# Ledger of designs, part 91: designed miniproteins, single chains, continued (4)

Each design is a single chain, and the fold is of that chain. pLDDT is the mean over its residues in the fold that is shown.

## One batch from the design tools (miniprotein)

Design m15145
Fold by ESMFold2-Fast:
Structure m15145 (fold): chain A 83 residues (1-83)
Amino acid sequence: SSMNEKQKEVVQRDIEFIKKNLPTLSPEDQAKAEKTIQEAKELIKEAEKSDDKEAMRLLTLAGASLTVMRIRIYVTQKAKERS
């Protein structure tokens, strides 16, 4: 559906944000971010094979995981700015 296409676009933008910020992270946080990206990509693949309802659920799960990582990156960067 068009709504699933928009949700997929949001998830893909979150992946690109995390990828762009990978070089600014510690090696341990880079590993966690890369794992989160890989798991999100697998959820997108599964969503592409699923009906609209299951696709929305899978994309929502991917979005939630990426949002947690994005917040972690943001908080870490803000802490460095205050140092």
Scores: mean pLDDT 84

Design m15146
Fold by ESMFold2-Fast:
Formats: sequence, C-alpha cells, structure tokens
Structure m15146 (fold): chain A 58 residues (1-58)
Amino acid sequence: MEERIRALVESALSDLKVTLYKNGVTLEGRLQDIDALVQAAERIKEEFPQIKTVSFVL
C-alpha cells in the first residue's frame, strides 16, 4: 500500500514522507503540482476504499 501511494504522488510532491493510519494517510512534502496532487488523492481513494482521510502537510 505505501509503495503504491508513493508512486501515485511522486509527480505532485517532492521530499515525500508517507504516514499510514488504520483509516487514513498523511502526505508530507513540497508541492510541485496541485492538479496532480488532487488527482492522486482521488486515485488513492479509488484503489484503497478503506482510506477515509487523505491529509496534506505542504
């Protein structure tokens, strides 16, 4: 799961740190592309329906 989430957001965030919880994920990094980040968040929810919350620390 973490490896796939990293792959989905690599183009949107540099210096990426991923923190996984039972029902959520926090993505920390430097914003490169906001549109790509929004699309990545939607893809994470599609691929991992157990993830109810996607949080960003930019």
Scores: mean pLDDT 80

Design m15147
Fold by ESMFold2-Fast:
Structure m15147 (fold): chain A 81 residues (1-81)
Amino acid sequence: SLPSLEQILRDLDLAFKNGNYIGIALEVDKLLERYKKAGKFEQAAEIARHVAERLKDTIIPKSTIEHFEKKAKEYEELAKK
């Protein structure tokens, strides 16, 4: 079950309001792997970028933010022809 990108981004924003940042990070890693296996690199890149930006103002370690920034760059490159 791969929901629309817009629905995923809305669901993530709601989860961020609840403050379960570690749970969000783990769920996003699983979601990115599913999108990668489906060849949906543009969507994976957008999700990873969105999460990295949202985590910047939280208690999550900088290494976790850098992980999602790196994933976004990798998927952005894979999405190029």
Scores: mean pLDDT 80

Design m15148
Fold by ESMFold2-Fast:
Structure m15148 (fold): chain A 98 residues (1-98)
Amino acid sequence: MEEVDTSLQMTGEQVREFALRLIEEIRRMLPESNTKALEILEEGEEELEKAPDEELVEITMELLRRVFSEVDKALASEITDLYLRLLEELVEEVKKEK
């Protein structure tokens, strides 16, 4: 049984998969007319693919900040809700895994 103090509970691979899933879901929510937000997501996806595990969270948060600057408040709220739901799913999966 894994202890809660182990830094192995959430691997860089799990964080990367979470971030990529978040990007894909946000891309699906964006209108095609918002080319700037779509470009930000494409750049972020490439950056996450190349990034070391330690930078994944920072890159993801910076990506979300950039996307929020290019979307309406309503859509930003939906993206925040999505982020929280996906984060809860990730935390529950990590807790269930041995």
Scores: mean pLDDT 75

Design m15149
Fold by ESMFold2-Fast:
Structure m15149 (fold): chain A 92 residues (1-92)
Amino acid sequence: SKSVQAFNEAAEIADSKGAPDSAEAARRIAEAKTLEEVVEATRKLTEALNRDPNLTPEEKRQINDLVSLGIQRFIEEHHAEEIRRRLEELRE
């Protein structure tokens, strides 16, 4: 999944910069199955980023940009699944 790739990339950046709590929070977003779970996990990442003393503002922005991209991809992936489901209904 392209959304999972973006969330994992955010986690790898956080981990490489010595922010393990932020990295774990980003990985939890990658494990989310619903938009509500993505939103909740993203809030936990924001809390972890705000508490992290080692990340620069630019690094926090880079992580947030990747998470935003991941959320966009997640929505697009779920929209494609809904279209596929509707097309199956029309094949009656």
Scores: mean pLDDT 83

Design m15150
Fold by ESMFold2-Fast:
Structure m15150 (fold): chain A 84 residues (1-84)
Amino acid sequence: PEAPVLTPEQLARAEELARRAEEALAAGDLEAALRAVDELAALLEAAGQTRAAAAVRTLGRVSVLLAEGREEEARALLEAARAA
């Protein structure tokens, strides 16, 4: 399996975005959490990590659905992502 390596700057940005998403989710700011996840996914796509970007978007949306109490929708999204 060949995954492109992030530059040190891209890695630092990815860690910052992941931290922002985690903090926003913990605070219940679902819009801020999704924005941070989308920015992280866009950075991963720009680095050629398309599958990692898709996984980050899926996990971010699943986390939001679980926070909203939408457990069945979260499960369906995870199954759809695994089938792709």
Scores: mean pLDDT 78

Design m15151
Fold by ESMFold2-Fast:
Structure m15151 (fold): chain A 79 residues (1-79)
Amino acid sequence: KEDELIKAIVQGVEHERKGLAAEKAGNYKEAIEHYQQALSHYKKALALARELGDESTAKYLEQKIAELQKRIAELEKKL
C-alpha cells in the first residue's frame, strides 16, 4: 500500500504540473482536465494515507485537494 500511495502522489503531481503549464498558456479547459485528474489521484492517495495512519501525508493531501477544487472553480469562470 505504501508503494500505491507514492504512485498516486506522483501521478497527482504530474497532472498538477501539466495543469499549471496549460493554465500559464491560457488553455483553461485543458488545465481544468489535468487538475481534475490530479484531484482524482490525490483523493486516492488520501484514502491510502488514512488506511496507513500516515497523518502528516493525509493532512498535506487534504490541503492540496481543497486548493485544487478552488482552482478548478476559479478557472471554470473563465470558460
Scores: mean pLDDT 87

Design m15152
Fold by ESMFold2-Fast:
Structure m15152 (fold): chain A 82 residues (1-82)
Amino acid sequence: MEARIEALGEEQAKLLEEAKAKLSDEEIKEFLALAAAASTAKTPEEVRAALEKAGAYLTEKTGDERLLELARQAGEIAAEEL
């Protein structure tokens, strides 16, 4: 499980680096606020929703649909650990 989470994290980090190069400071701030909501979520459903919303925001701003799919995968893994 941890190796799978690490592999997903590495892919997410690479895509986030590409996304950050395309985003303004204000857009990065908004993304970080959306992502932070996932860390304060109390239920699996809230974690999934928060990460999907963050991924959708990145997809909308960058046009890269892979970011939304990656966020959904991260949300499922995080929800399973709650």
Scores: mean pLDDT 71

Design m15153
Fold by ESMFold2-Fast:
Structure m15153 (fold): chain A 81 residues (1-81)
Amino acid sequence: SDEIKKLQEQIGTLLKQAVDKGVSFSIGPFTLTTADGQTVTVDGASAEPGKEPKVPKITGSSDEVRKQVAQALLTSLQSSL
């Protein structure tokens, strides 16, 4: 959805800012399963100076859960960078 795309764009901007400041980090791929059995997969994220940042792809059948995961990632990156 458009909201998930906006969140991913904000994550991408933050990762680019981290690269520009010389910060390096990586998050490996992970899968999250909700209490009702819905699954969301994140393929990982990375930032390394001199390279294009890897913006995470968030996949799953539930738009609501994907949006919540994207928001949580953005919030975590904002507090860590």
Scores: mean pLDDT 79

Design m15154
Fold by ESMFold2-Fast:
Structure m15154 (fold): chain A 68 residues (1-68)
Amino acid sequence: MPSPRQQFDETLGLVLESGRELARTDPEAARRFLEQLRQTAEWLRQRGWDDDAAGWDAVVAELQRELD
C-alpha cells in the first residue's frame, strides 16, 4: 500500500493533469480552479503543514504557466 505521503503526491499529479486539461478546454474555469488551489495551499500554510502547502504551490505554479 502506498504511504500517505505517496498518496498525496499521486493526488497532486492527478489534480495537475485535470487542471491542464481544463486550461486547454475552458481557461476561465481553469482560472477559478487555480484560485481554489491557491486558497488550499494558504490554508495548509496557516496550519503549519508547510510541506503539503509547497506541493500545492508547485501545482499552482505549473497551472499558472499553462494559463499565461
Scores: mean pLDDT 79

Design m15155
Fold by ESMFold2-Fast:
Structure m15155 (fold): chain A 110 residues (1-110)
Amino acid sequence: SIEDEINEILAELEQALAAGDKKAVEESLKKLADLLEKEDFDEVAPFVATRLLNVLSKHPDQEQYVADILQELSKKSKDPRVSKFFSLLSQSLLNPSEGGQLLQKWIDEL
């Protein structure tokens, strides 16, 4: 199922973050971006947002480079919704209170 694919990518991401493997982190996030571009975004994005932020927030010592990767994915994304999603995730990671509110508001409007 799509939820199983997302959970597997997130598990790979968590392992990469624990290992400090920046390339593996980037590859896992790219897989997630590719999946979001292929699937029904409005259905999948809320599920991904909550779980992805939970995984990323466990590694605050790595938040700056992860935020940079998320911004790069935003700029390279062909889908404007996926682009905005990663931009808002990056903001949520660096500023959890205000950025998190902006992301949640946008998701609620999907």
Scores: mean pLDDT 81

Design m15156
Fold by ESMFold2-Fast:
Structure m15156 (fold): chain A 95 residues (1-95)
Amino acid sequence: DAEVEREARELLEMIKKDGEGLIKQLEEAIADPSLSAEQQELAREVLEFVKELLELYKNNPEDEEGLLKKAAERIRELRERLERIRAERAAEAAA
């Protein structure tokens, strides 16, 4: 919980500093041919999430609490999905 809140704050600081640069870095990461189909799909979801947060920040930069809450919720969902992908691969490798 505290870790997710910390990650949400770090993400918002990155968006405030250079949100467009962060989007570009994520787009370059998605183009990595070493990524699995599931990793590429997850990376696309992260990119769309960051784009959404940047637009919300541009429209209401004073609503920091609302932005932090939304970021924390989405980070938690994405982490749960990543854990599920890792668990499925570990189970497949062990079989």
Scores: mean pLDDT 78

Design m15157
Fold by ESMFold2-Fast:
Structure m15157 (fold): chain A 100 residues (1-100)
Amino acid sequence: SEKEKIIEDMERIVKGLETLLREAEAKGIRSPEARELLEEMKKILEEVKNTDLSLEELKEKYYEIARLALEAARILAEKSTDPEVRTLAEILARELEEHL
């Protein structure tokens, strides 16, 4: 269904940021602000999975998750001293900007 596709898209965004944060942390790069944004995204995704939302409500939650992810990616791109983490963050930010 269209609803299932939107939820799958949300899951991919959350997993993408989680992977980026794991890569950053493995390289000694810590961003408490980006971590807090990821936890808020996970909370929204859990609420979406546990609630029978309309298509319109799901789209609103998708945009909320995408905006939080974009903010986190921008923080990692600007604050990261590791070129690989910075590049991955910039790629995620550009991808999110194209979908917003």
Scores: mean pLDDT 87

Design m15158
Fold by ESMFold2-Fast:
Structure m15158 (fold): chain A 94 residues (1-94)
Amino acid sequence: SSKDQLVEAVRAGELTTALTAAISVDSSKESREIAAAVAREFVRLGRFDLAVRVLEAMRPYISEEQLPALEAAIEAARARDEAAALEHLDRLLA
């Protein structure tokens, strides 16, 4: 799937390719799942700067119920708190 290919791109160091695709998020559930998965891999890689860019691109397409989880993930990523960022991303993907 596109999600698996972009996750593998992050792991292979193809960060620009993964970032460009992830920030092209739209109103579809699939594109939001791709963006969240790529942001998770950027956090795991220690690229909190790239994770924040992806999460901010998701903002217009997140429900009001999921906004607190998105805001918490962005705050944790800006603080470089991997454990907190991953926890909030898991809530956002649920």
Scores: mean pLDDT 85

Design m15159
Fold by ESMFold2-Fast:
Structure m15159 (fold): chain A 96 residues (1-96)
Amino acid sequence: ELEKALEYLRSLDPEQKEQARRDFEAMLEATAKKLGISVEELRELLRAVREGDPEALERLAKLYTEANNLPPLTEEELERLRELLAALAEIAELLE
């Protein structure tokens, strides 16, 4: 549940929030490495997806399917991915 996760993150003290930020940053670095892009590019794409950019969603979907040797995502799978990526972008902004 995204809303409960965001509320939990907002309740953290400064030291706990800094640790959560470091853990989240490490996860983004690992993800970017798996996708073959920079963490800066990943952050930009996540933000663009949250802002409703369909080209950013299509690029991330393609990077994901290529990294995992999967066929192209269905429209339903693409919408689920969009929701997940938008949630990750909100967490990234909250932890900044």
Scores: mean pLDDT 80

Design m15160
Fold by ESMFold2-Fast:
Structure m15160 (fold): chain A 81 residues (1-81)
Amino acid sequence: MKEEEELVKRAEETTRRDLAGLRAAFAAGELSPEEVRAGFENLIGELKKLKESLKDEELKKKVEELIEEVRAAERELLALA
């Protein structure tokens, strides 16, 4: 359980960092909308794998909330295209 808590904490930190990076790169014109979409799909896929590996139901819900945060960010960012 404590190892799963640490895994989820790292996933939260990494995900928010990656989201900030995707937003910055898109704003700078470094990524196309297609490349941004691919980045979000990869991030969601990794979070889904993490959720499936977890045994703790509260941590699974936390990862699901993180997935929804990523999906919301994708919708917001692609609306700028």
Scores: mean pLDDT 82

Design m15161
Fold by ESMFold2-Fast:
Structure m15161 (fold): chain A 87 residues (1-87)
Amino acid sequence: SREALLAQAERLLAEAKRALEAGDYETALRLFEQAVVAYVTGLSDEEREALAPTLQALVDRFLAAVEARDVEGAIAVLDEIRALMRA
């Protein structure tokens, strides 16, 4: 269900945040990818099309923050995705 996928995505984002705070960027990247997939899977075709540019920009920002070892920047992206999921 959409609710189960959203709950799974929120749990994965929380785990990604903990991995970032622990300095485990590889685990954070994997968990982030899984969270985005869970979120997108719960969207309608129209929602996926409308959100695709925003999600791509957030993915790019997360990857850049992780590459730079910018924990605060990476967490900010997780918070923005959580806000999208709750809208």
Scores: mean pLDDT 88

Design m15162
Fold by ESMFold2-Fast:
Formats: sequence, structure tokens, C-alpha cells
Structure m15162 (fold): chain A 60 residues (1-60)
Amino acid sequence: MSLEEKAEELLNLIKKRFKEKYGKDPTKDGILVKIGNKSKFVKTDEELLEAIREILKLLE
């Protein structure tokens, strides 16, 4: 899978699991994502997708 395809699949998986656990979308009230030694506050699906791509790059 390309990085883009993997990021989109992870976005959908994260949204599904977060909704199952907390009853809401992860971006509804914003979410703080820790990426290595940096923190990024995400408020939209696009920002969350960008954070997922950054995490995937860090793991590669």
C-alpha cells in the first residue's frame, strides 16, 4: 500500500475505534496528538490525516 492509502485506512480505523470507545468523532472537540517529542492539536479530519502521515513517516 502507498503511504496515502495506509494513512486513509488508519484515519477510518481511528475514527471507528474512537467512536466505539468515546461515542464521538476524535475531531469533534479537537484532539492532541503526540508525535515523537512534538504535540499537535488537530481539529479536522485533514489535520488528523496529516498527523497520521507524520507518524507513519516516523515509523519508517
Scores: mean pLDDT 75

Design m15163
Fold by ESMFold2-Fast:
Structure m15163 (fold): chain A 83 residues (1-83)
Amino acid sequence: MEKLKEIASEAVGIALKIAPDSPEVQRILRLAARAFEALRAGDVEKAKQLTIEMLNLAIELARKAGDPEAVERLQKLLDELKS
């Protein structure tokens, strides 16, 4: 539970540092909010799937920005959720 919230929060933080006022970040924020709502409702699988979708968008944002360190960190977060 706490791990999923931590992963989502870190991914949002990385995205905001890369492109703080962009349509991509707004989409990431919306997915994070939906993931937290699903988690509060007890729908862990939905929260996990929404967080995976958010991480994939954040990874693409980091790739477009040319930030390999952010890509590596986001990929590690994604791998933690898939395990």
Scores: mean pLDDT 83

Design m15164
Fold by ESMFold2-Fast:
Structure m15164 (fold): chain A 89 residues (1-89)
Amino acid sequence: AEALKERLIAEAEEAERLIRKAGEAHPEAREKLLEAAEEMRRHAELAAELLAKALETGDEALLAEAKAHLGRALAAGGEVKEYIEEYLA
């Protein structure tokens, strides 16, 4: 359970680093990319925390919340992809 949580957080942090690096190369896209990256990271971290707790407790309400935050992280990731395609592709 903890290993999955740590993995998801590490992957979100790495994605944020890559997006920050891309934003440095393209200052005009920087703020949009950073905002989308921060939203994605925040929801991914919340999903990871809630998923870990759900797996430890068997609480279906926590699992539902984890799924909702994962959905928000994926939506924010789609926004990041769109910005990358517009400014960096």
Scores: mean pLDDT 71

Design m15165
Fold by ESMFold2-Fast:
Structure m15165 (fold): chain A 81 residues (1-81)
Amino acid sequence: AEEDVKKAKEIIEELEKKGIISKEEAEGLKNGLDTAYAYVKAGDLKAARTLLQLIVQSLEELGVPKEEIEKIKELLDRVAA
């Protein structure tokens, strides 16, 4: 779970470095991941899953390539499993 959040953040940071997303967008996504993981730790798996789905939707809306979204999705599915 924590390792999967860390790996997802690393992919988000790479997207920022490549200029696919802005620094502000990357910060918002990473903060969303921290909030989702806080829900997991609190036992609110429904809130965690909902926020993770919203993060994936945000990546799609920002025009992140499908291949990178699929990598992040796989990691996020493990966070709230």
Scores: mean pLDDT 83

Design m15166
Fold by ESMFold2-Fast:
Structure m15166 (fold): chain A 91 residues (1-91)
Amino acid sequence: MKEKLEEAEKLAEETVKKVKEAAESGSEEEKKKAAELAAETLKKLGELALEVPEEGWEIMQKFALEVVGADPSFGPLAAKLLKEAGERVKK
């Protein structure tokens, strides 16, 4: 599990960097690509949170906050995916 957590943190950091670069570019195409990547990363982090609820959930929440901080338009998507992952962890 340590390797999965380290890979997840690295993926989250790389994705946040790409979202920030796309937001700064102002390019609609770059923002769309970053949005698709962010959604994919959130789903992968959500799966990890189901396997390792405490650490995985923390990584997912931190990632979602950083992505929304970089581009607030991601707020609704991040909120939806966090809610879905949280509901599954509680079951």
Scores: mean pLDDT 75

Design m15167
Fold by ESMFold2-Fast:
Structure m15167 (fold): chain A 70 residues (1-70)
Amino acid sequence: MEELRQRVAELRARIDALEKAINDLKTEYEKAVKEGMPKEKIDYLKKNIEFLEQQVAALRARVARLEAEL
């Protein structure tokens, strides 16, 4: 049980770090759009945000499953 709780805590810390990175990228995306940056840079930021959001969703599903076993 202790090992399972430790893994949940580690996954939650990873989710928190990724959500912070997503928020930072969303701020950069909004600034890039406002400043009229090239479409390639805007598309790159959007794809990175989508990729990280998919990773967070997968990790959240993993945490929910592990917590159901506690």
Scores: mean pLDDT 84

Design m15168
Fold by ESMFold2-Fast:
Structure m15168 (fold): chain A 99 residues (1-99)
Amino acid sequence: MNLSEEVKKELEELLEFIKKNKGNFDLLKEKIIELGKKLLPTASEEDQLGIVLTAIVLYHLSQPKIDEELLEELKELAEYLKKQYPDNYYIDAALKLLK
């Protein structure tokens, strides 16, 4: 993913927030929406969630070292969001990346 340095920093900060707040899916959802509103202000809340989730998954998978605990947390978060938004294309795409 070829992202600006500012967007990369936002994604890195979100990944660190997820690591510090494992299992608190409501809080993680709100934090993802916050970033989604900043980066994608014209998108729906569902698409803000799904696009940002997919972006952080792709960003993490592109790193030279994969944090297995973070990967597991991202998978659990994606499964939680899939239950709330079962027909969202981007959430489904994120889950497919986390196989």
Scores: mean pLDDT 83

Design m15169
Fold by ESMFold2-Fast:
Structure m15169 (fold): chain A 74 residues (1-74)
Amino acid sequence: MLSLEQIKEIMDQVLEAIRAAADAGRLEVARWLRDEFERFAKEVLSQLDEEDKKEAEKYVKEVMEEMDRLLAEA
């Protein structure tokens, strides 16, 4: 099982990858990464304790809002 710290690190890496793909005009790659992130987040959240789940859900929401903003501006 991934730790909360490892989960946050993965989320940050995916956000950076989406930003780089969008900046490069590779919108199909950026959208694919966003969809894969959503699947990853759902799976991970289902495996966490209540306390870790609440913190992770808040972070997922913030990261996904930024991802959607980047894709809307591209």
Scores: mean pLDDT 80

Design m15170
Fold by ESMFold2-Fast:
Structure m15170 (fold): chain A 55 residues (1-55)
Amino acid sequence: DARRERLRREITELLRERLRAAGFDSSGLVVELPAETTAEQLEEGLRAMLESERR
């Protein structure tokens, strides 16, 4: 599922950036998702993270 994999990568990059900004080493961060996680759930999570970053 290309959309699911793309969203997972975007979420991973956002988490790495947040950890780096907080002074943590994020180079080894790997995001593993449950098999039942849908692309829609990932898209909603990504959207919530992006909105949170602006505040």
Scores: mean pLDDT 71

Design m15171
Fold by ESMFold2-Fast:
Structure m15171 (fold): chain A 79 residues (1-79)
Amino acid sequence: MSGVELLKEAAEDLNKQLIEYAKNKGVKSEKTITIEVPKDATLEEVAEALDRMFKIAKESLEKIDKEGKPAYKIEVKEV
């Protein structure tokens, strides 16, 4: 599996959890956040993208709980 494929799989799993959590809180709107990853991403670039993805997920959960804001949907785009 390439680094980009790993990131896409991680994003799909996070999106499922975030969307389900938001629906359980009565939040139906979504906001897409795009993470751009180089085609030939290094291990360091993959790790940085994973860290960013986790921070986005945490921010989404906090905003859903505190403000009723839309759930973030993470999109990984190869550049």
Scores: mean pLDDT 78

Design m15172
Fold by ESMFold2-Fast:
Structure m15172 (fold): chain A 89 residues (1-89)
Amino acid sequence: SAIKEAAAEISKSKDEKIAEAAKALLKTLEEDPDNFEAISEAESALYKALDDALAEDPNNKEAKEAKALLDKAYQEEIKKYVEELLKEE
């Protein structure tokens, strides 16, 4: 999925907090894909790590690009879900 690909890419970050949060999200998506609560918590932790990095350095292009990549991945998954629902009506 787009979210798994984004999490895998972000997990390569040189920022250990961002990398660990991305790995946690990836693991949750692989081991427990129907646990929306666990996924939501892992997602919030990754966004917090990205926001904390941007608060420390607002010009951190890596953190900005990682956040944009994650946002794009979630938008693609939502779009796919909505398109599948509309096809069944």
Scores: mean pLDDT 80

Design m15173
Fold by ESMFold2-Fast:
Structure m15173 (fold): chain A 67 residues (1-67)
Amino acid sequence: MDAEGLAKAAKDLIESGMPPRAAGQLVGRALREAGGSEAAARAVTDGIAKAKTPEEAAKIAREGALS
């Protein structure tokens, strides 16, 4: 999986004004579709929902893809 691609997607969604909860659901689903574990996908979904900046969302997505 491209961890940087997932991080960029998370950042772009939040920067576009998407609510963090909705962005977390989309990124978590993308991680699952790309073969990530259910635990990693859930952690990314929940983490991005609580992210306060696009940079924080990108970091959470990157770490989830690498787990």
Scores: mean pLDDT 83

Design m15174
Fold by ESMFold2-Fast:
Structure m15174 (fold): chain A 82 residues (1-82)
Amino acid sequence: MEELYEKIYKEAKELALKLGLKEEQAERAAGMTARMAVDGASPEEIERRVKEVLVWMGAEEELAEKVAKALAELAQRYREES
């Protein structure tokens, strides 16, 4: 489980930064995505929760939505391989 968390976290953080999030926002989103994915949360739940947290952290709503969707899709790929 630690290896799966770390893989998702690294890729999620890199993706979030590429999409324009600040490092603090990217770290929070990546950690949440990795934990929720390991815990078996649905992609829809991951997308909703990540978007909510990013907006609360001051990210623009459109950017938060785009990042949340991308991170949920990433988590879904790892869930199907596990």
Scores: mean pLDDT 83

Design m15175
Fold by ESMFold2-Fast:
Structure m15175 (fold): chain A 81 residues (1-81)
Amino acid sequence: SKEELQAQAEEIIRRAEKDLEEARERFSSSPEAQEALREGEEAVREFRAKLPELTEENFEGLFTELQQRMAETGRRLEPFV
């Protein structure tokens, strides 16, 4: 149902936002890491904006896009770990 898709999306967003917040605190002294985290935050914000438009057909594509952008943020943070 639409409610189930929105609930799944909200859980994904909560997890991603928590991970980004923790990473932001961990890398607070690195301007380059903060730039990578801003991109991750934007990806989550864009995904949240799509919640009203979620369908069974578009959910997988939108989730995959978010995962790819979050993975890219993670890769950009690797040199600072």
Scores: mean pLDDT 83

Design m15176
Fold by ESMFold2-Fast:
Structure m15176 (fold): chain A 81 residues (1-81)
Amino acid sequence: SRAVELVKEAINLAKQGKFDEAIEKASEALRVAREEGDRGTLLAVAMGIKDMIEIAKKNGDEETAKKFEELYREALALLSR
């Protein structure tokens, strides 16, 4: 899945501290997962975003963590449909 590839790219960027690029790729991954309509893919993207929340928090970047939390809430809303 393109969405899974994008969320893996986002996680790698987050691990490098490139949070602006990670947010951009995570947002794209969520959009693509929504368009693909596959529940398993959407769950994988949601879990990747959750990992990025923890990475941002470990780096003390609470504003970035909040942005990932917003994306995670959007993913959970789509999963609860």
Scores: mean pLDDT 87

Design m15177
Fold by ESMFold2-Fast:
Structure m15177 (fold): chain A 93 residues (1-93)
Amino acid sequence: MLSEELQKIKDVAIGYLKFIRDNLEERIKDEEAKAKITELVDETIERIKAAKSEEEILKILEEFFERLREIPAISEEEVEEMKELFYLALERV
């Protein structure tokens, strides 16, 4: 078993990624962009599940937000806001 603290961090990260996916799916009308977002979220969740440290989880999330910025349907400002809200949620763990 992973430490309880690491598992809580993973649960918060996975929960927030699912929240981002659901919110973006409701807002974005482009089916190609929706598919890319869903695939990126699912891939990121699997990477987080396999992570062995908090530092590894943070690196995975930084890569997620960088890839999210490459999707034309999502603005730079929206990515920055999502990232800020995520780190605030993680701090409460």
Scores: mean pLDDT 79

Design m15178
Fold by ESMFold2-Fast:
Formats: sequence, C-alpha cells, structure tokens
Structure m15178 (fold): chain A 71 residues (1-71)
Amino acid sequence: SPRRQGLVEALQQLIDELRTTHPGDPEAERLVAELEQLKRDLEQGRISLDEAVDRLSELQLEYDDLRERAR
C-alpha cells in the first residue's frame, strides 16, 4: 500500500536522522529501537496503519523532547 510504504520511509528517515545527529546517546538508541520495532511490525503486517500512525505520533513527540533536552 502506498500509505504503508510512506510510513516505512518516514520511520527510516527518523532512524537515520537520530543515528546521525545523536550518535551514542542512550535515549536516542532507545528511540531508534522503538522506531525499528514499529517499522518491522508495519512491514510484516502485525500492526494496522491507524495504529502505526498513532504510535509514530507518540514517537515524534518523544523525539521533540529529546531534541529540546539535547540543547
């Protein structure tokens, strides 16, 4: 599905950004692990698109908090 593919790509972009901008940060590593798990669940059809969107929104808020704390 184009929407599923778009979400997978968005998850990968966040993972790549976290690894590039916050290397070795334990909080960033935890967030990457959660994003990678969500990506796997989405790719394998273990989670609905609506559930994936809700979870991604939660993880984006956590990423925003991480960025504010890293300043």
Scores: mean pLDDT 83

